# Designed miniproteins, single chains: the designs that were tried, part 57

Each design is a single chain, and the fold is of that chain. pLDDT is the mean over its residues in the fold that is shown.

## One batch from the design tools (miniprotein)

Design m1967
Fold by ESMFold2-Fast:
Structure m1967 (fold): chain A 63 residues (1-63)
Amino acid sequence: SARRAGLMAVLDVLAEAENISKEKYEELKKKLLEGDESALYLDLSPGAKGLLDSLLKEMEELL
């Protein structure tokens, strides 16, 4: 779905810009592909959570 593709793009940006390790990135990617969107919110720092919120707002504007 368009939303799933958008969430994958959001995860990719977070992995590059914030504190998400390669191992965690692959785990979160797998969960998102399985439909578990809550994985994006698990164990994020306050800064990473703020970035996530901003990226989700951008995604909503594009969708």
Scores: mean pLDDT 72

Design m1968
Fold by ESMFold2-Fast:
Structure m1968 (fold): chain A 74 residues (1-74)
Amino acid sequence: SQLEQLKEQGKALIAQFEQKIAAGDIDGAIATLKQLADVLKQIASLVFDPAQAAAFNAQLDAELAAAEAYLRSL
């Protein structure tokens, strides 16, 4: 199913993020987090109503921006 495919994609991206952090590849880690955020937004569109999905996406974007700023400060 679409949800199962998104879950597998998410698992692969988490593994990739761990590898990028271990290698000290901050730009690669940030790029992987952005891809993971896109997967989470797709999952949200399947499980939430449109208003709830929009609110979730806004919070996720704010958290992603904070995480990116933190990683770039290293």
Scores: mean pLDDT 89

Design m1969
Fold by ESMFold2-Fast:
Structure m1969 (fold): chain A 74 residues (1-74)
Amino acid sequence: SLEQARQQVREIMAEIERLKRRLEEDPRDQEALARFIELNQQLTEILRQYPDDPEIQQAALEVGRLKAEVEALV
């Protein structure tokens, strides 16, 4: 359901923010980088299922911003 998708997105966003913090502390943290990539892929699949949801769209934009920052670190 959409509400389950929104809850999953909120959990993904919280974990992504923690992983970005780990990568800022240690850019060689391969576990954190791999998990970040997995979560980004999960969010992309949720966005494909609910492309018109504003909350999910906003999360995707934020993860795009965080991904650019992470790519600059590693």
Scores: mean pLDDT 85

Design m1970
Fold by ESMFold2-Fast:
Structure m1970 (fold): chain A 101 residues (1-101)
Amino acid sequence: AAPQVTVPDLEVEAGKDATVEATVTIPSGSALVKITAYKVLPDGSEEFVASKTVTVPAGTHTVSLTLKNLKAGEVYRVKATATNLETGESDSAEGTVTVKG
């Protein structure tokens, strides 16, 4: 059975940290969860910022990634993917972090 992933949208003030909490539900076995943050550039392209990879068992889990040194006007795309290690089935979700200043 495929994992389920959700990632929230966040709005934060410049100079504050943003902690993005992805919720991952794994119906059976174990899953590899990767959460990656990209900075959205003015042309719409994405620049890699940070990633975190964890292995989680069956159940519902929160996987967090903290973005630091945020500047006014920046926009970040946070993508999370969970892949079942036995079946190879995956789910992905994304959220946007908007930095106000």
Scores: mean pLDDT 87

Design m1971
Fold by ESMFold2-Fast:
Structure m1971 (fold): chain A 64 residues (1-64)
Amino acid sequence: MEGAELAREAGRRAAEEAGTPGGEVGALSFGHDGALAAKEGESIETAVESARRGGEEGARNGQA
């Protein structure tokens, strides 16, 4: 699960960089989704990028 671990790390770091505590749950959820995409045949590069964007979105929407 190398790709899954990298995707989760990318999502978590994106949330930390955004500095929004409420976004941490969203970052974890979207990071997990990206990790699943990697396992289902998505390239690891695409999964990491998807998780990173998910983390940023989660951080922004943490205020909703």
Scores: mean pLDDT 56

Design m1972
Fold by ESMFold2-Fast:
Structure m1972 (fold): chain A 74 residues (1-74)
Amino acid sequence: AQQEADDAYQAMRGAFDKAVEHARAGKRNEAAIYSVAGALQAVAATLLTEDPEKRAQIEADYRAGLARVDAAEA
């Protein structure tokens, strides 16, 4: 169902926002936990999404999320 894919996508975005917050605060363990949660939600959103354009957006947002966490830890 599309709702489950959308829920996973929003959960991915929220997890990466939390990962960035913790990374900026110097909380590397919490940042890592939320980054893993974001990655799991990205997998769920991708597997539940049949639209190639939406899959591409999930992949782009996932990569952007990882880049934001890396930048915040620097």
Scores: mean pLDDT 85

Design m1973
Fold by ESMFold2-Fast:
Structure m1973 (fold): chain A 77 residues (1-77)
Amino acid sequence: SEKLEKMREQAERAYQRAVELAEKDIDAGKTMADALLEASDANPEFAEIIREAAEKVRNYVDTLEKKRREELQKQLE
């Protein structure tokens, strides 16, 4: 359980770093999500926790990219 708790904390920190990176560089955020998915495949014991973090990063990046695209479109109208 202690190893699992530490992995959850590490995954949360990775998510926070990925969010900060994505706001400055969307492609870097996408790369972080892909790296987390690769890490989940390499670490089956913690795969679910790492995949959850990767999914959160992907969802954040997708939402951010969509919002920025919509804002740009409104400025062109």
Scores: mean pLDDT 83

Design m1974
Fold by ESMFold2-Fast:
Structure m1974 (fold): chain A 80 residues (1-80)
Amino acid sequence: NAEKLGEKLADLIAENKDDPFALDVARTLAAMAIGFYLASGQAEEAVRFAETLLKKLEEKGAPQDVIDFVREELARARAA
């Protein structure tokens, strides 16, 4: 489900926080997941994914640029 996907991606980011390439891939995956949910008419799932991801990233002390990116993606999902 969307929440579990958000949790898994947050864990992956936390495990690779010092790898710029891994963080770039993770940002791309987050944007793609949200885009997929929105394109499929699943705006609620997009929001649940982004909210779960954001919360877990903040809890794990992820890099601020990653947190800011996800916050922007969450705003996009909420506007849909």
Scores: mean pLDDT 84

Design m1975
Fold by ESMFold2-Fast:
Structure m1975 (fold): chain A 62 residues (1-62)
Amino acid sequence: SIKAGEIAKRLHEAGVSPDQALRAAKMVMDGKSPEEIQKELIKLGASKELAEKAKKIVEEVM
Protein backbone atom coordinates (compact mmCIF):
# COMPACT_ATOMS: atom_id res chain seq x y z
CA SER A 1 0.00 0.00 0.00
CA ILE A 2 1.04 3.64 -0.48
CA LYS A 3 0.96 4.28 3.30
CA ALA A 4 3.20 1.27 4.03
CA GLY A 5 5.72 2.39 1.39
CA GLU A 6 5.78 5.96 2.75
CA ILE A 7 6.26 4.71 6.33
CA ALA A 8 9.13 2.40 5.31
CA LYS A 9 10.84 5.24 3.39
CA ARG A 10 10.47 7.82 6.19
CA LEU A 11 11.60 5.36 8.88
CA HIS A 12 14.70 4.46 6.84
CA GLU A 13 15.47 8.20 6.38
CA ALA A 14 15.14 8.64 10.18
CA GLY A 15 17.78 5.93 10.80
CA VAL A 16 15.68 2.77 11.23
CA SER A 17 17.30 -0.27 9.60
CA PRO A 18 15.70 -1.58 6.37
CA ASP A 19 14.52 -4.79 8.11
CA GLN A 20 12.99 -2.83 11.03
CA ALA A 21 11.34 -0.35 8.62
CA LEU A 22 9.79 -3.22 6.62
CA ARG A 23 8.56 -4.83 9.86
CA ALA A 24 6.92 -1.55 10.93
CA ALA A 25 5.30 -1.13 7.48
CA LYS A 26 3.89 -4.69 7.71
CA MET A 27 2.50 -3.92 11.19
CA VAL A 28 0.72 -0.85 9.76
CA MET A 29 -0.79 -3.05 7.01
CA ASP A 30 -1.92 -5.50 9.75
CA GLY A 31 -3.70 -2.63 11.58
CA LYS A 32 -1.30 -2.32 14.52
CA SER A 33 -1.24 0.95 16.50
CA PRO A 34 1.69 3.41 16.52
CA GLU A 35 2.25 2.40 20.17
CA GLU A 36 2.57 -1.30 19.24
CA ILE A 37 5.03 -0.41 16.46
CA GLN A 38 7.12 1.67 18.91
CA LYS A 39 7.28 -1.28 21.34
CA GLU A 40 8.28 -3.71 18.57
CA LEU A 41 11.10 -1.42 17.35
CA ILE A 42 12.50 -1.19 20.91
CA LYS A 43 12.31 -5.01 21.12
CA LEU A 44 14.24 -5.23 17.81
CA GLY A 45 17.03 -3.03 19.24
CA ALA A 46 16.07 0.53 18.29
CA SER A 47 16.90 3.24 20.83
CA LYS A 48 14.05 4.82 22.84
CA GLU A 49 14.58 8.12 20.99
CA LEU A 50 14.50 6.46 17.55
CA ALA A 51 11.39 4.44 18.47
CA GLU A 52 9.61 7.64 19.65
CA LYS A 53 10.52 9.35 16.35
CA ALA A 54 9.23 6.30 14.43
CA LYS A 55 5.92 6.40 16.36
CA LYS A 56 5.50 10.07 15.39
CA ILE A 57 6.18 9.28 11.70
CA VAL A 58 3.60 6.44 11.75
CA GLU A 59 1.01 8.74 13.41
CA GLU A 60 1.59 11.41 10.71
CA VAL A 61 1.09 8.91 7.84
CA MET A 62 -1.88 7.02 9.36
Scores: mean pLDDT 82

Design m1976
Fold by ESMFold2-Fast:
Structure m1976 (fold): chain A 71 residues (1-71)
Amino acid sequence: SMGDAVAAGAAGARAALAGDDAAAREHGQKSVTLGGSSTMAGAAANIGAAEEGLPDEEARRGARLTGQLSA
């Protein structure tokens, strides 16, 4: 579901911002599987990070990193 993709994306964004590229890639790939593309993984990461209260600038940075790492 898209909700599951968003949750996986949020986990990827947090991992990417923490410098855990392996975890970010794993969560990003799960988001790709649920959402259908690395672009959707990045979008899901942005939405999920925002829902979990990450600052907007950091959410966008984490989403970009998650999309890049899951490609």
Scores: mean pLDDT 75

Design m1977
Fold by ESMFold2-Fast:
Structure m1977 (fold): chain A 103 residues (1-103)
Amino acid sequence: SKELFEKGMQAFLEGRLEEAVELFTQAARESTDPLEKADALMAVGRAYYARGDLEGAIRAYREALRLLEEHLPTAEDPEAVEERIEALREAIRVLEEELRRKE
């Protein structure tokens, strides 16, 4: 849902990170478009990261990655989907390394 995503972005920009997570999670649940759902899950990951919840961020990014990998064979714009997949794989790798450094 674009409206829920926009409300989530507003909450995020205002530092209401718990509300942002809830709004982005709801946007992901209500969306039937794989790209919109993935973008909402990526926003959930960013909000978790902003809160210092690396494990939450990794879980959200892995969910977005799985959804995009499932969608890729039927995507109308495979290049745009693949670029998101590559960005997510790198983000997950970096965050997993950061998590290991934090114990």
Scores: mean pLDDT 87

Design m1978
Fold by ESMFold2-Fast:
Structure m1978 (fold): chain A 96 residues (1-96)
Amino acid sequence: AIAPSPFSEEQLKLQRERAKPLIERVLAFIAALKARTDAERYSHAELEALARELGFSDEQIETLLGLFRGLDTDRDGTVSRAELDRLEAGLRSSFE
C-alpha cells in the first residue's frame, strides 16, 4: 500500500506489524537457503527456485526478488551471503 503522506514512526511500526507474516516467510527463506547451500553468492535464479520449492506465490517471489535486487548494489545478478545476513538482521530487529 502506498501512502500519499510521510509516515510517522508509529505508522511505520503498524506497517511492519501488518507485514509480519511476509517478514516471517522471508526469514524462513533465508534460513532454508543458508541450510541448503554454503555458497558465498546466490543468483536470482537460485533464489527464485528455492522460493518456489518453499511454496511462495508468484507475487511473493516477485517481492523477494525485488528485495534482493535492492541488495545487489553491484548489479551483477547475485546476492552475497553478507547482504542476506544484513537483511535477516534488519528484519529480525523489526520484531524486537
Scores: mean pLDDT 69

Design m1979
Fold by ESMFold2-Fast:
Structure m1979 (fold): chain A 63 residues (1-63)
Amino acid sequence: SKEELEELRKKIGDPTLTDTQLRNMLITLELLKKGASNAEIAKALGISVTAARVGVAELKKLL
C-alpha cells in the first residue's frame, strides 16, 4: 500500500527512491521474512538471481 511505501521511505531516509524501487524493496523484505531464497525473490520481481542478491545486500545495509 502507499502507507507502507511511505513508512519504508522514512525508515531508509532516501527521498530520491522511486515508488517502484520502494515497492520492490518492500516485496523483498516480506519475502525474506518468509524465508525466501534469492532465486524466489528474483522470480517474484522478474529479475536475475544476481540482481536479487545485490538488492538483498543493499536493503540489509539500509536497514
Scores: mean pLDDT 79

Design m1980
Fold by ESMFold2-Fast:
Structure m1980 (fold): chain A 87 residues (1-87)
Amino acid sequence: MKIVTTAIRVTDRETGEDIILLVSYDPETKTILGVSLLYGSGEAAEELKRDLQKARTPEEAREALSKYTSEEEAEEVAKLLAGEIPV
């Protein structure tokens, strides 16, 4: 098992503000291990953190992200978590 911890930056679709999350994941098994909120204000940042903490796979993470960010950003993060994009 290889654990990667990285910060991801996404944009709140409604406000245009940055949300920065610290994500720990195993790209080999495509498993999300932990999520913390580093930066972001308002309800969207807290809800996104909670939804991502419930996600275990890149697909579930994409579904959670797409509620708050653009489809393009959600797809890029999902590919990162699946080990398809290096950090």
Scores: mean pLDDT 80

Design m1981
Fold by ESMFold2-Fast:
Structure m1981 (fold): chain A 91 residues (1-91)
Amino acid sequence: MTYLLVEVVEALPGPEPGTYIGGKALSEPKWWTPEEVAKLLGISVSTFTGRWSASAILQMAGITHNVKDGIAGALSVDKKKIVVPHKEEII
């Protein structure tokens, strides 16, 4: 089930890999690293890389790479909640 999609012009990124600060929008593909995704989920890099790819982890959490410009920006290294997109608001 989905809930309200919000516009994330001011995301929660720190100066970490996968954080693109050039317009506050994540318009570039493949900005994930194993370390960053593991930090977001609060697991070790070895656990992450030993089981699933970054895409699989994000899909399980209810977020997709294709909606990164708004929804992925809601993720942060210190936040373990994934924003689930509302179906009507996805392109």
Scores: mean pLDDT 41

Design m1982
Fold by ESMFold2-Fast:
Structure m1982 (fold): chain A 76 residues (1-76)
Amino acid sequence: DEAMEYLKKAKNAKTAEEAGRYLSLASQRSKNLGLQVAAGVGLISIGVGRAVGDDEFGLRLAQKEAEKALEDPEAA
């Protein structure tokens, strides 16, 4: 429940830092491996965005991973 709310906040985040915080919180509130993998990929995407100087790119990929996890929280 709380993990799903954090994923929703990550999907609607306005900055890469905000998205990263909510993905980390979602991961901490759930032991579901698929959710933790999605959060990890989102966080890596934020790091890649920073490396290429495009925080918006990282934010958009993190939002996509949060959305995927929300669509099928039982499988991912």
Scores: mean pLDDT 76

Design m1983
Fold by ESMFold2-Fast:
Structure m1983 (fold): chain A 58 residues (1-58)
Amino acid sequence: SPVAQLEQQVALLEARIAELRAQAAKASGQEQARLETRVLFLEIVVSTLKQVIERLKA
């Protein structure tokens, strides 16, 4: 199912976000800012995918 595949992709991205947040907490300066920016971008991607999933379930 396309929905099941997208839900699995969301789960993998959420796991990656958690990993990057843990890395950002241990980083400083420019590296921390870079990791935080990457987390923000991935959170936007996850939010968009969740919206697509809900529309496909309708």
Scores: mean pLDDT 89

Design m1984
Fold by ESMFold2-Fast:
Structure m1984 (fold): chain A 80 residues (1-80)
Amino acid sequence: LPPLPTEKGEMTKEEAELFVRSIERLSQAVFGEVLEGETFKKFLLSLLSPRFTIPADLVEAIKESSNLEELRKKLLERAK
């Protein structure tokens, strides 16, 4: 499981991009494809939420995203 880059409370653009790329690779490794829509959102929240305390901003970005590319955009907009 790739490390969650939210430990310091602020996610840099570099960390946001690395996080998104790590999730893309993980999805392909586990499912043989990059998940989209509701399935991707449920997978990501199920993977992170029960194991980590996720900042509210990151949770909102995930819930508002329908696919990996939209998630990347949301995270980069929220990153400092």
Scores: mean pLDDT 66

Design m1985
Fold by ESMFold2-Fast:
Structure m1985 (fold): chain A 64 residues (1-64)
Amino acid sequence: MLSPQQILDQAKELIKSGKYSLGEVLDLTRAQLDAALAAGVISRKQMVEVMAELNKLIEKKEEE
C-alpha cells in the first residue's frame, strides 16, 4: 500500500501526463485513499489533506 505522499505524487504525475481526465485522476486517487484507509495505513485526516491538495491542483489546471 502506498503512503499518502506517494498517492499524491502519483496523482500529480497522472495530471502532468495528460493521458487521463481530471475526473479519472480524482476517482483513481480516491479509490487508492479509500483502500489505504480501510487497511489502516492512513488516517481520515491524511485522506482529506491529500484530496484537498489534489483539488487545488485541478482548479489551477482548469484555469490554464
Scores: mean pLDDT 78

Design m1986
Fold by ESMFold2-Fast:
Structure m1986 (fold): chain A 78 residues (1-78)
Amino acid sequence: DELVEQLKELGRNSKDPKVIANLTALLMDEDLEVRLAAVEALGLNGSEESIEALELATKVVPDERVRELAKEKLEELK
């Protein structure tokens, strides 16, 4: 949906650490689709800060699908 696409574009195009922090907070969102979009947005960003956020996601997010996607994006960035 529109929100998911907006989150991905923010991740891809922003160097603002506040945007990375907001995407990191969305890893705990109520909506699974939003949580998955946050992981994808952080993966598209590829900055050191987004890599740290993805590493955090593999440890603290309760949904195994979100953790697995974060792990996948981390492997792609190596």
Scores: mean pLDDT 79

Design m1987
Fold by ESMFold2-Fast:
Structure m1987 (fold): chain A 94 residues (1-94)
Amino acid sequence: MEKVREAALLVKEVEQKLKELKEMVEKEEPLEKIEELAEEIKKKAEEVKEIGKELIENAKTEVERKVGELFIKKAEEAIEEAEKLLEEYKKKLE
């Protein structure tokens, strides 16, 4: 229970920061700030991924395993989106 709640809160924080990252890119904020936020998103998403893996390893039911898999998927999608936004912004500055 505690680990699921921790992962869910981290996912919510990651989603909120991704929204902020998109807004910063649209407003053409300094690259340094965009890079810092992208790195923070990736770090928090990696934490979600680690919790998801732990949930799968300790799963006693199919539902518990699926919850862990869902957290890993959400974390990987967040990392991919943050990296894509950062790379597209860097290309725009060239």
Scores: mean pLDDT 85

Design m1988
Fold by ESMFold2-Fast:
Structure m1988 (fold): chain A 60 residues (1-60)
Amino acid sequence: DVELAAEVGRILAKEITPEQAAAFAHGVLKGLSLEDIAKRTGISVETVKKAVEEARKRVA
C-alpha cells in the first residue's frame, strides 16, 4: 500500500533517479500495478520485486 510504496521508492532511489522514484510513488497512489509502473519507468520487474520484499521487512 502507500507505506510499502514509499519504502520501495526509498530502496530503489539508490538505483534510479529521484524523479523516477517520485513517478513510482505517484503510480502506486493512482492504483497502478507494480508491473505496469515498472514498464513505464523502465525499471526491471525483478528489481521492483526485490525492493518490495525488502520494503515489506522494513514496514512490517
Scores: mean pLDDT 71

Design m1989
Fold by ESMFold2-Fast:
Structure m1989 (fold): chain A 82 residues (1-82)
Amino acid sequence: DRVFDRAIDIARSQGNDQGVRNLRRVRNLYRLSQRQGRTDLARRLQRGAQRALDYGQRGDTDGMTRTSQSTFDYGVRSLTDR
């Protein structure tokens, strides 16, 4: 949760509304993955949030938005698999 909260705070401080939306969606998938015992998926989503945070700290708003979007898309695909 701490990585997601930090990434969302940075996106919000930069006016990156799309990054905020993407990261909130990834955080919801992360929590769902933890509840379902999908530990490897949860770690993958947390790593995606960390990369988004790293982009945000460098001022790369586009990198943050793209990374959070691709992490969300990966999470959705992984959760729709059997």
Scores: mean pLDDT 86

Design m1990
Fold by ESMFold2-Fast:
Structure m1990 (fold): chain A 58 residues (1-58)
Amino acid sequence: MDAGLTTQAQIDAALRAASKALKAPNDEEAVKIVRQTLRDAGLSDEAIDVLEEAVKLA
């Protein structure tokens, strides 16, 4: 399956979200920053939920 522009944007957004979250003063702000950054990059709520489920299973 060919990687599309949306896939590259998702990877970039995840890296930026992680960088911003590391600078957050607490976990609540870190989660908020991550979710907002992913949404700004064009990820749907469904995609974010799938990522959360994958992390819980890991």
Scores: mean pLDDT 65

Design m1991
Fold by ESMFold2-Fast:
Structure m1991 (fold): chain A 88 residues (1-88)
Amino acid sequence: MTKVIVRVLLTRDSIEVEVVSAETGETLAHVVVEAPPSVERAVQAALEAVKRSGGEVEKIIVLAEPALGEQVKAALEKALGVPVEVIT
């Protein structure tokens, strides 16, 4: 089974999720939601991207402002049971 890394980018007005192969760096899924980010929207976008990739999630990286990033981290760790790192 292909191991994947999930990258979640939260901007002021969008959520972008990219799922890449941990071995090759190839993009396997890409989901963009053009709406103000919320914890619920970020989790839904990440779950959809993971489903499209068909991969086994090794880790998640969230690029966001600290307060929202920490909330999304907690929600994704609960939903997927994998390590989540927040980068600002």
Scores: mean pLDDT 85

Design m1992
Fold by ESMFold2-Fast:
Structure m1992 (fold): chain A 61 residues (1-61)
Amino acid sequence: GDLILANARADLGLSDAQFDAVVALVRAGRFEEAIALLQRETGLSRETAEAAVRAIAAALA
């Protein structure tokens, strides 16, 4: 894992398993599912979850 991904996980307050599930959806190009999962796990707004998913996607590029 990249330090950026570790920081994103910590900022979101996710467990490793929760974060790995979001990352797997992003890697699969399932961005809408990743946003929805992140909202369920964190209670964040859609806009914040979308921004977080975009940041994760950028870190994986």
Scores: mean pLDDT 79

Design m1993
Fold by ESMFold2-Fast:
Structure m1993 (fold): chain A 98 residues (1-98)
Amino acid sequence: SMAAREQRYREISRIRQELRDGIENQDLVKVGESVLKLIEMKDHASLKELLMPTVELAKESTDEKLRELAEKAEEAFRKGDLKQAIEYLKEMANLILS
């Protein structure tokens, strides 16, 4: 329905803004939470758009495993393997939230 579509759009827009705010403020917990929500909602368009800023922030981390996953996500994205890139984003978010 139109109402369900509008509600989904509002929810996605809110989560996208939370992810952008998390990136801007270098809030890794907010970034991880927002990434998992976008994955759960299957909003691959937002994940594709915000993948590189998310990866760049993660590469600045002192956590070697987080940097490794970020590099793998970037490599998958550059090869056009969005599904694999999103899987690495999920692993990054889960590591951040551990």
Scores: mean pLDDT 89

Design m1994
Fold by ESMFold2-Fast:
Structure m1994 (fold): chain A 100 residues (1-100)
Amino acid sequence: STEEKKKEIEELKEKAIEEIEKAKSHDEILNVLRKVIEEAKKKNFDYLALWLEKGLEDVEKMKEEGVSIEKVKEAAINGIEAAAELEKDHLDRQEARAKA
């Protein structure tokens, strides 16, 4: 089930990145992040959800500061990739503990 969960994280990540790349406004980027956070919570990917919520706060601040949409997309994509890797690492640590 760890491999299946990692596949679900990867699919969620790829879908989110595609939607961010297609976004036309800061609000569309924020809406993509909110949807991914909700999906992560439904799947009990708590670390993914936590780090994406921090990324959402960063994107909201970038919007208020007038940062270009291109730079915000770059930051959002990097944040999604980092959050996905952290959740996968967490799953590996959980599996290692369960087998010990």
Scores: mean pLDDT 87

Design m1995
Fold by ESMFold2-Fast:
Structure m1995 (fold): chain A 68 residues (1-68)
Amino acid sequence: VPVHVAPGESLEDMVNRILDFVKKSKDVKAVQRYLDMLASWEAGETDPKVRELLRKARDEVQKILDEL
């Protein structure tokens, strides 16, 4: 399921909200699901700036998953 930006929220704010949620999660399956979601979003994205933001978000989620 694609992630949507909340009204009044920037793309960076939405990514930070996801990272905050993931950092508080101890559920490996939930963290993996967010990683897969971000990866699918990045693969479908045509804007290079948005792709870079999503890639950095994936790297951060991957680090959190590796620590679980």
Scores: mean pLDDT 73

Design m1996
Fold by ESMFold2-Fast:
Structure m1996 (fold): chain A 88 residues (1-88)
Amino acid sequence: SQQQREAEQQRIDELEANFRHLAEVALRLAERHPEVRPEVEKLIQEISKLLEETRRLLEESVQEGQEQLKKVRESMERLARLVEEMLA
């Protein structure tokens, strides 16, 4: 359904905006934590690629896009945990 694809695209847009904010916070904190900086940078790149792949999959299949979106959320949770560790 076109309406379902548009709803999922909206969800991805919101998730991408949240990701950009989280990435900015993580990179700022990583300036003071050189030991975790490479992991932060790598994870940011991985999430960016997953978001691009999710958008592409969603054009072909809502179900496949939804499954890939779960991977995006899991990777964002890993980035959030690194932020929490850097704040401790």
Scores: mean pLDDT 85

Design m1997
Fold by ESMFold2-Fast:
Structure m1997 (fold): chain A 74 residues (1-74)
Amino acid sequence: SGIEKVYESIRTGNTEESIKNVEEMIKSNPNINMIELETMVGIMMIEGSINKDQKIIDTSRKVMDYIKKIKSSQ
């Protein structure tokens, strides 16, 4: 699924690829629930915090900020 690609890119710390994967999810599914998408990415930030993985924390935070911007434009 599209979210699995987002998770994979977040785990590698690739912010640009993570944002691209989110954009592709939104474009391919006009009924996508943006709150659920933000929540799923937020879980990755929590997991990064528990594991003390700064790369995952920083990347998921940037992806969440991007989702927030898209939500405010809808």
Scores: mean pLDDT 84

Design m1998
Fold by ESMFold2-Fast:
Structure m1998 (fold): chain A 91 residues (1-91)
Amino acid sequence: SEKARAATEEAVKILEEKSGFERLKGPEPLGTTASGGEAYAALLRSKKTGRLVEVLAVAGSTPEETAALTAQRNAELKAKIGADTVGITVA
């Protein structure tokens, strides 16, 4: 989804320009949700703290489905690389 990709890109730009983050990867397609929504994700690192954050944007889905996917990604990435996931539902 162009909307999900664009929302991910805007969130990355804000984190890079205003919050001192460095983009490591993305925006990349993450997949399609059960309802047919499309997800994009990007990975960033805080230049100050080294904290890893995934930004996830989902278009064509509900806020509840976006929250569920965000929670799933957060659990997985915390276990694998110590990253937190922040989810965005695109209207």
Scores: mean pLDDT 84

Design m1999
Fold by ESMFold2-Fast:
Order: C-alpha cells, then sequence, then structure tokens
Structure m1999 (fold): chain A 69 residues (1-69)
C-alpha cells in the first residue's frame, strides 16, 4: 500500500495540477475522474489505460517530491 501516506485528497490535488499542466479541465473531483480524462484525451494508451493513467499520476507525484530537493 505505497500510496497510504498521500491520501485521497493529496492525490486529487496532484491530479488537478497534472490536468492543468496538460491543458485539460482541472475540475475533476476525484483522482478516478482525472484518470478518465487522461484516457479520453489520449494521453495514455495500452491494454489497461485507466491503470496507466493512475501510474502516470503517481509518477508525477514522485517527480514533484524530487523537484523539492
Amino acid sequence: DPLAPLGSKSLDEIAQALLGSLGLDPSAKTSDEAAEQLVKAGVVKGPNPLQQAVSFIVGEAIRAIGDAI
């Protein structure tokens, strides 16, 4: 359970920032809605696009932590 420290609210904030940086609508209320927007926009493709969208959001969170150093 590697995402437990982030919580749902922190993930939603990261997802909104990610959507904004991609020029998408940041009004998504949940990380699931943000993931669905990424799939519909064609940002992620593959056999399981929702899982890849979630991984993309997690990757952005890790990158933001690294940038803080």
Scores: mean pLDDT 62

Design m2000
Fold by ESMFold2-Fast:
Structure m2000 (fold): chain A 84 residues (1-84)
Amino acid sequence: SEAKKEELYEKLLKLAEELAALPEEEQRKLVEELRAGLEQARAEGASPEQLRWLELQVEFAEAVLEGDREKARELARKMAELAA
């Protein structure tokens, strides 16, 4: 559903703004935690679909930390499309 994709996309954009408002140290910690989760899932033999979702989460958090609003928006769209 396009409506579901748009709703998730809007929620991810709001999340990006909320994450960007956090101190840089907290943002960096979140990226580290997401990367650790991805590596654990990879070691446990997670599905290609699950790994893709986790990879997008890492890239999204990194884009927010870097202040790359355009990349964060692009990744939010990819995440919304993958989840719907």
Scores: mean pLDDT 87

Design m2001
Fold by ESMFold2-Fast:
Structure m2001 (fold): chain A 111 residues (1-111)
Amino acid sequence: SLLEKIKDPRLKKIFERIKKYDTDGDGYISLEELTKFVYDVLKALYPDEEITLEDAKPFAEKIFSILDENGDGKISFEELAKYLIDAEKNPNSKYYTLVELLLSLPDEYLK
């Protein structure tokens, strides 16, 4: 499976956490669900700042524009897993910067 191709155990935990934001269980992440995930990440990274969903939205929209290549307004878990695998293989790519940010989260956040 694609999940087994993710080598970093922290990236696997991040992927599984993102899957929990799929509130309708359809196997896809909507822009709204991704925005909520980014919001929770930003709050964990900047606990002394008053982070809002409006602060998270442009980051989620940028990620979504990169991953939603077919423009259907949703990202499959398979597309997300492939993105993480490709980013892990290319640590000097612009796409890896988001992965490095996520890996900076405390271990307690990933439980």
Scores: mean pLDDT 71

Design m2002
Fold by ESMFold2-Fast:
Structure m2002 (fold): chain A 74 residues (1-74)
Amino acid sequence: EREEITRLAREVLEMPEFEKLSEEIQEAVRFLAEGGTRADLGKLDTTAAVMVDEAIRYAQGDAKKFLEALLKAE
C-alpha cells in the first residue's frame, strides 16, 4: 500500500496537469511522493487530505486516474 501510494504520487508529480491542482493538494501529493502516510495527510490540510484519500481509492493503482480524480475534486 505505502509503496504503491508513493509511486502514484511520484508519477502524478511528473504530469503537466499537476500544476493545475491547488497548492494544498499539490503539497499533499508531494508529501506522499516523499513517503508520507495517508494517516498523516490530515496534519497538512484536512480538505486536501480527504480529496487525496478518495482519489487514491478511485485510482486503483493508475496514476492517470489518480490525477483525474484530484482535478475533479477541485
Scores: mean pLDDT 77

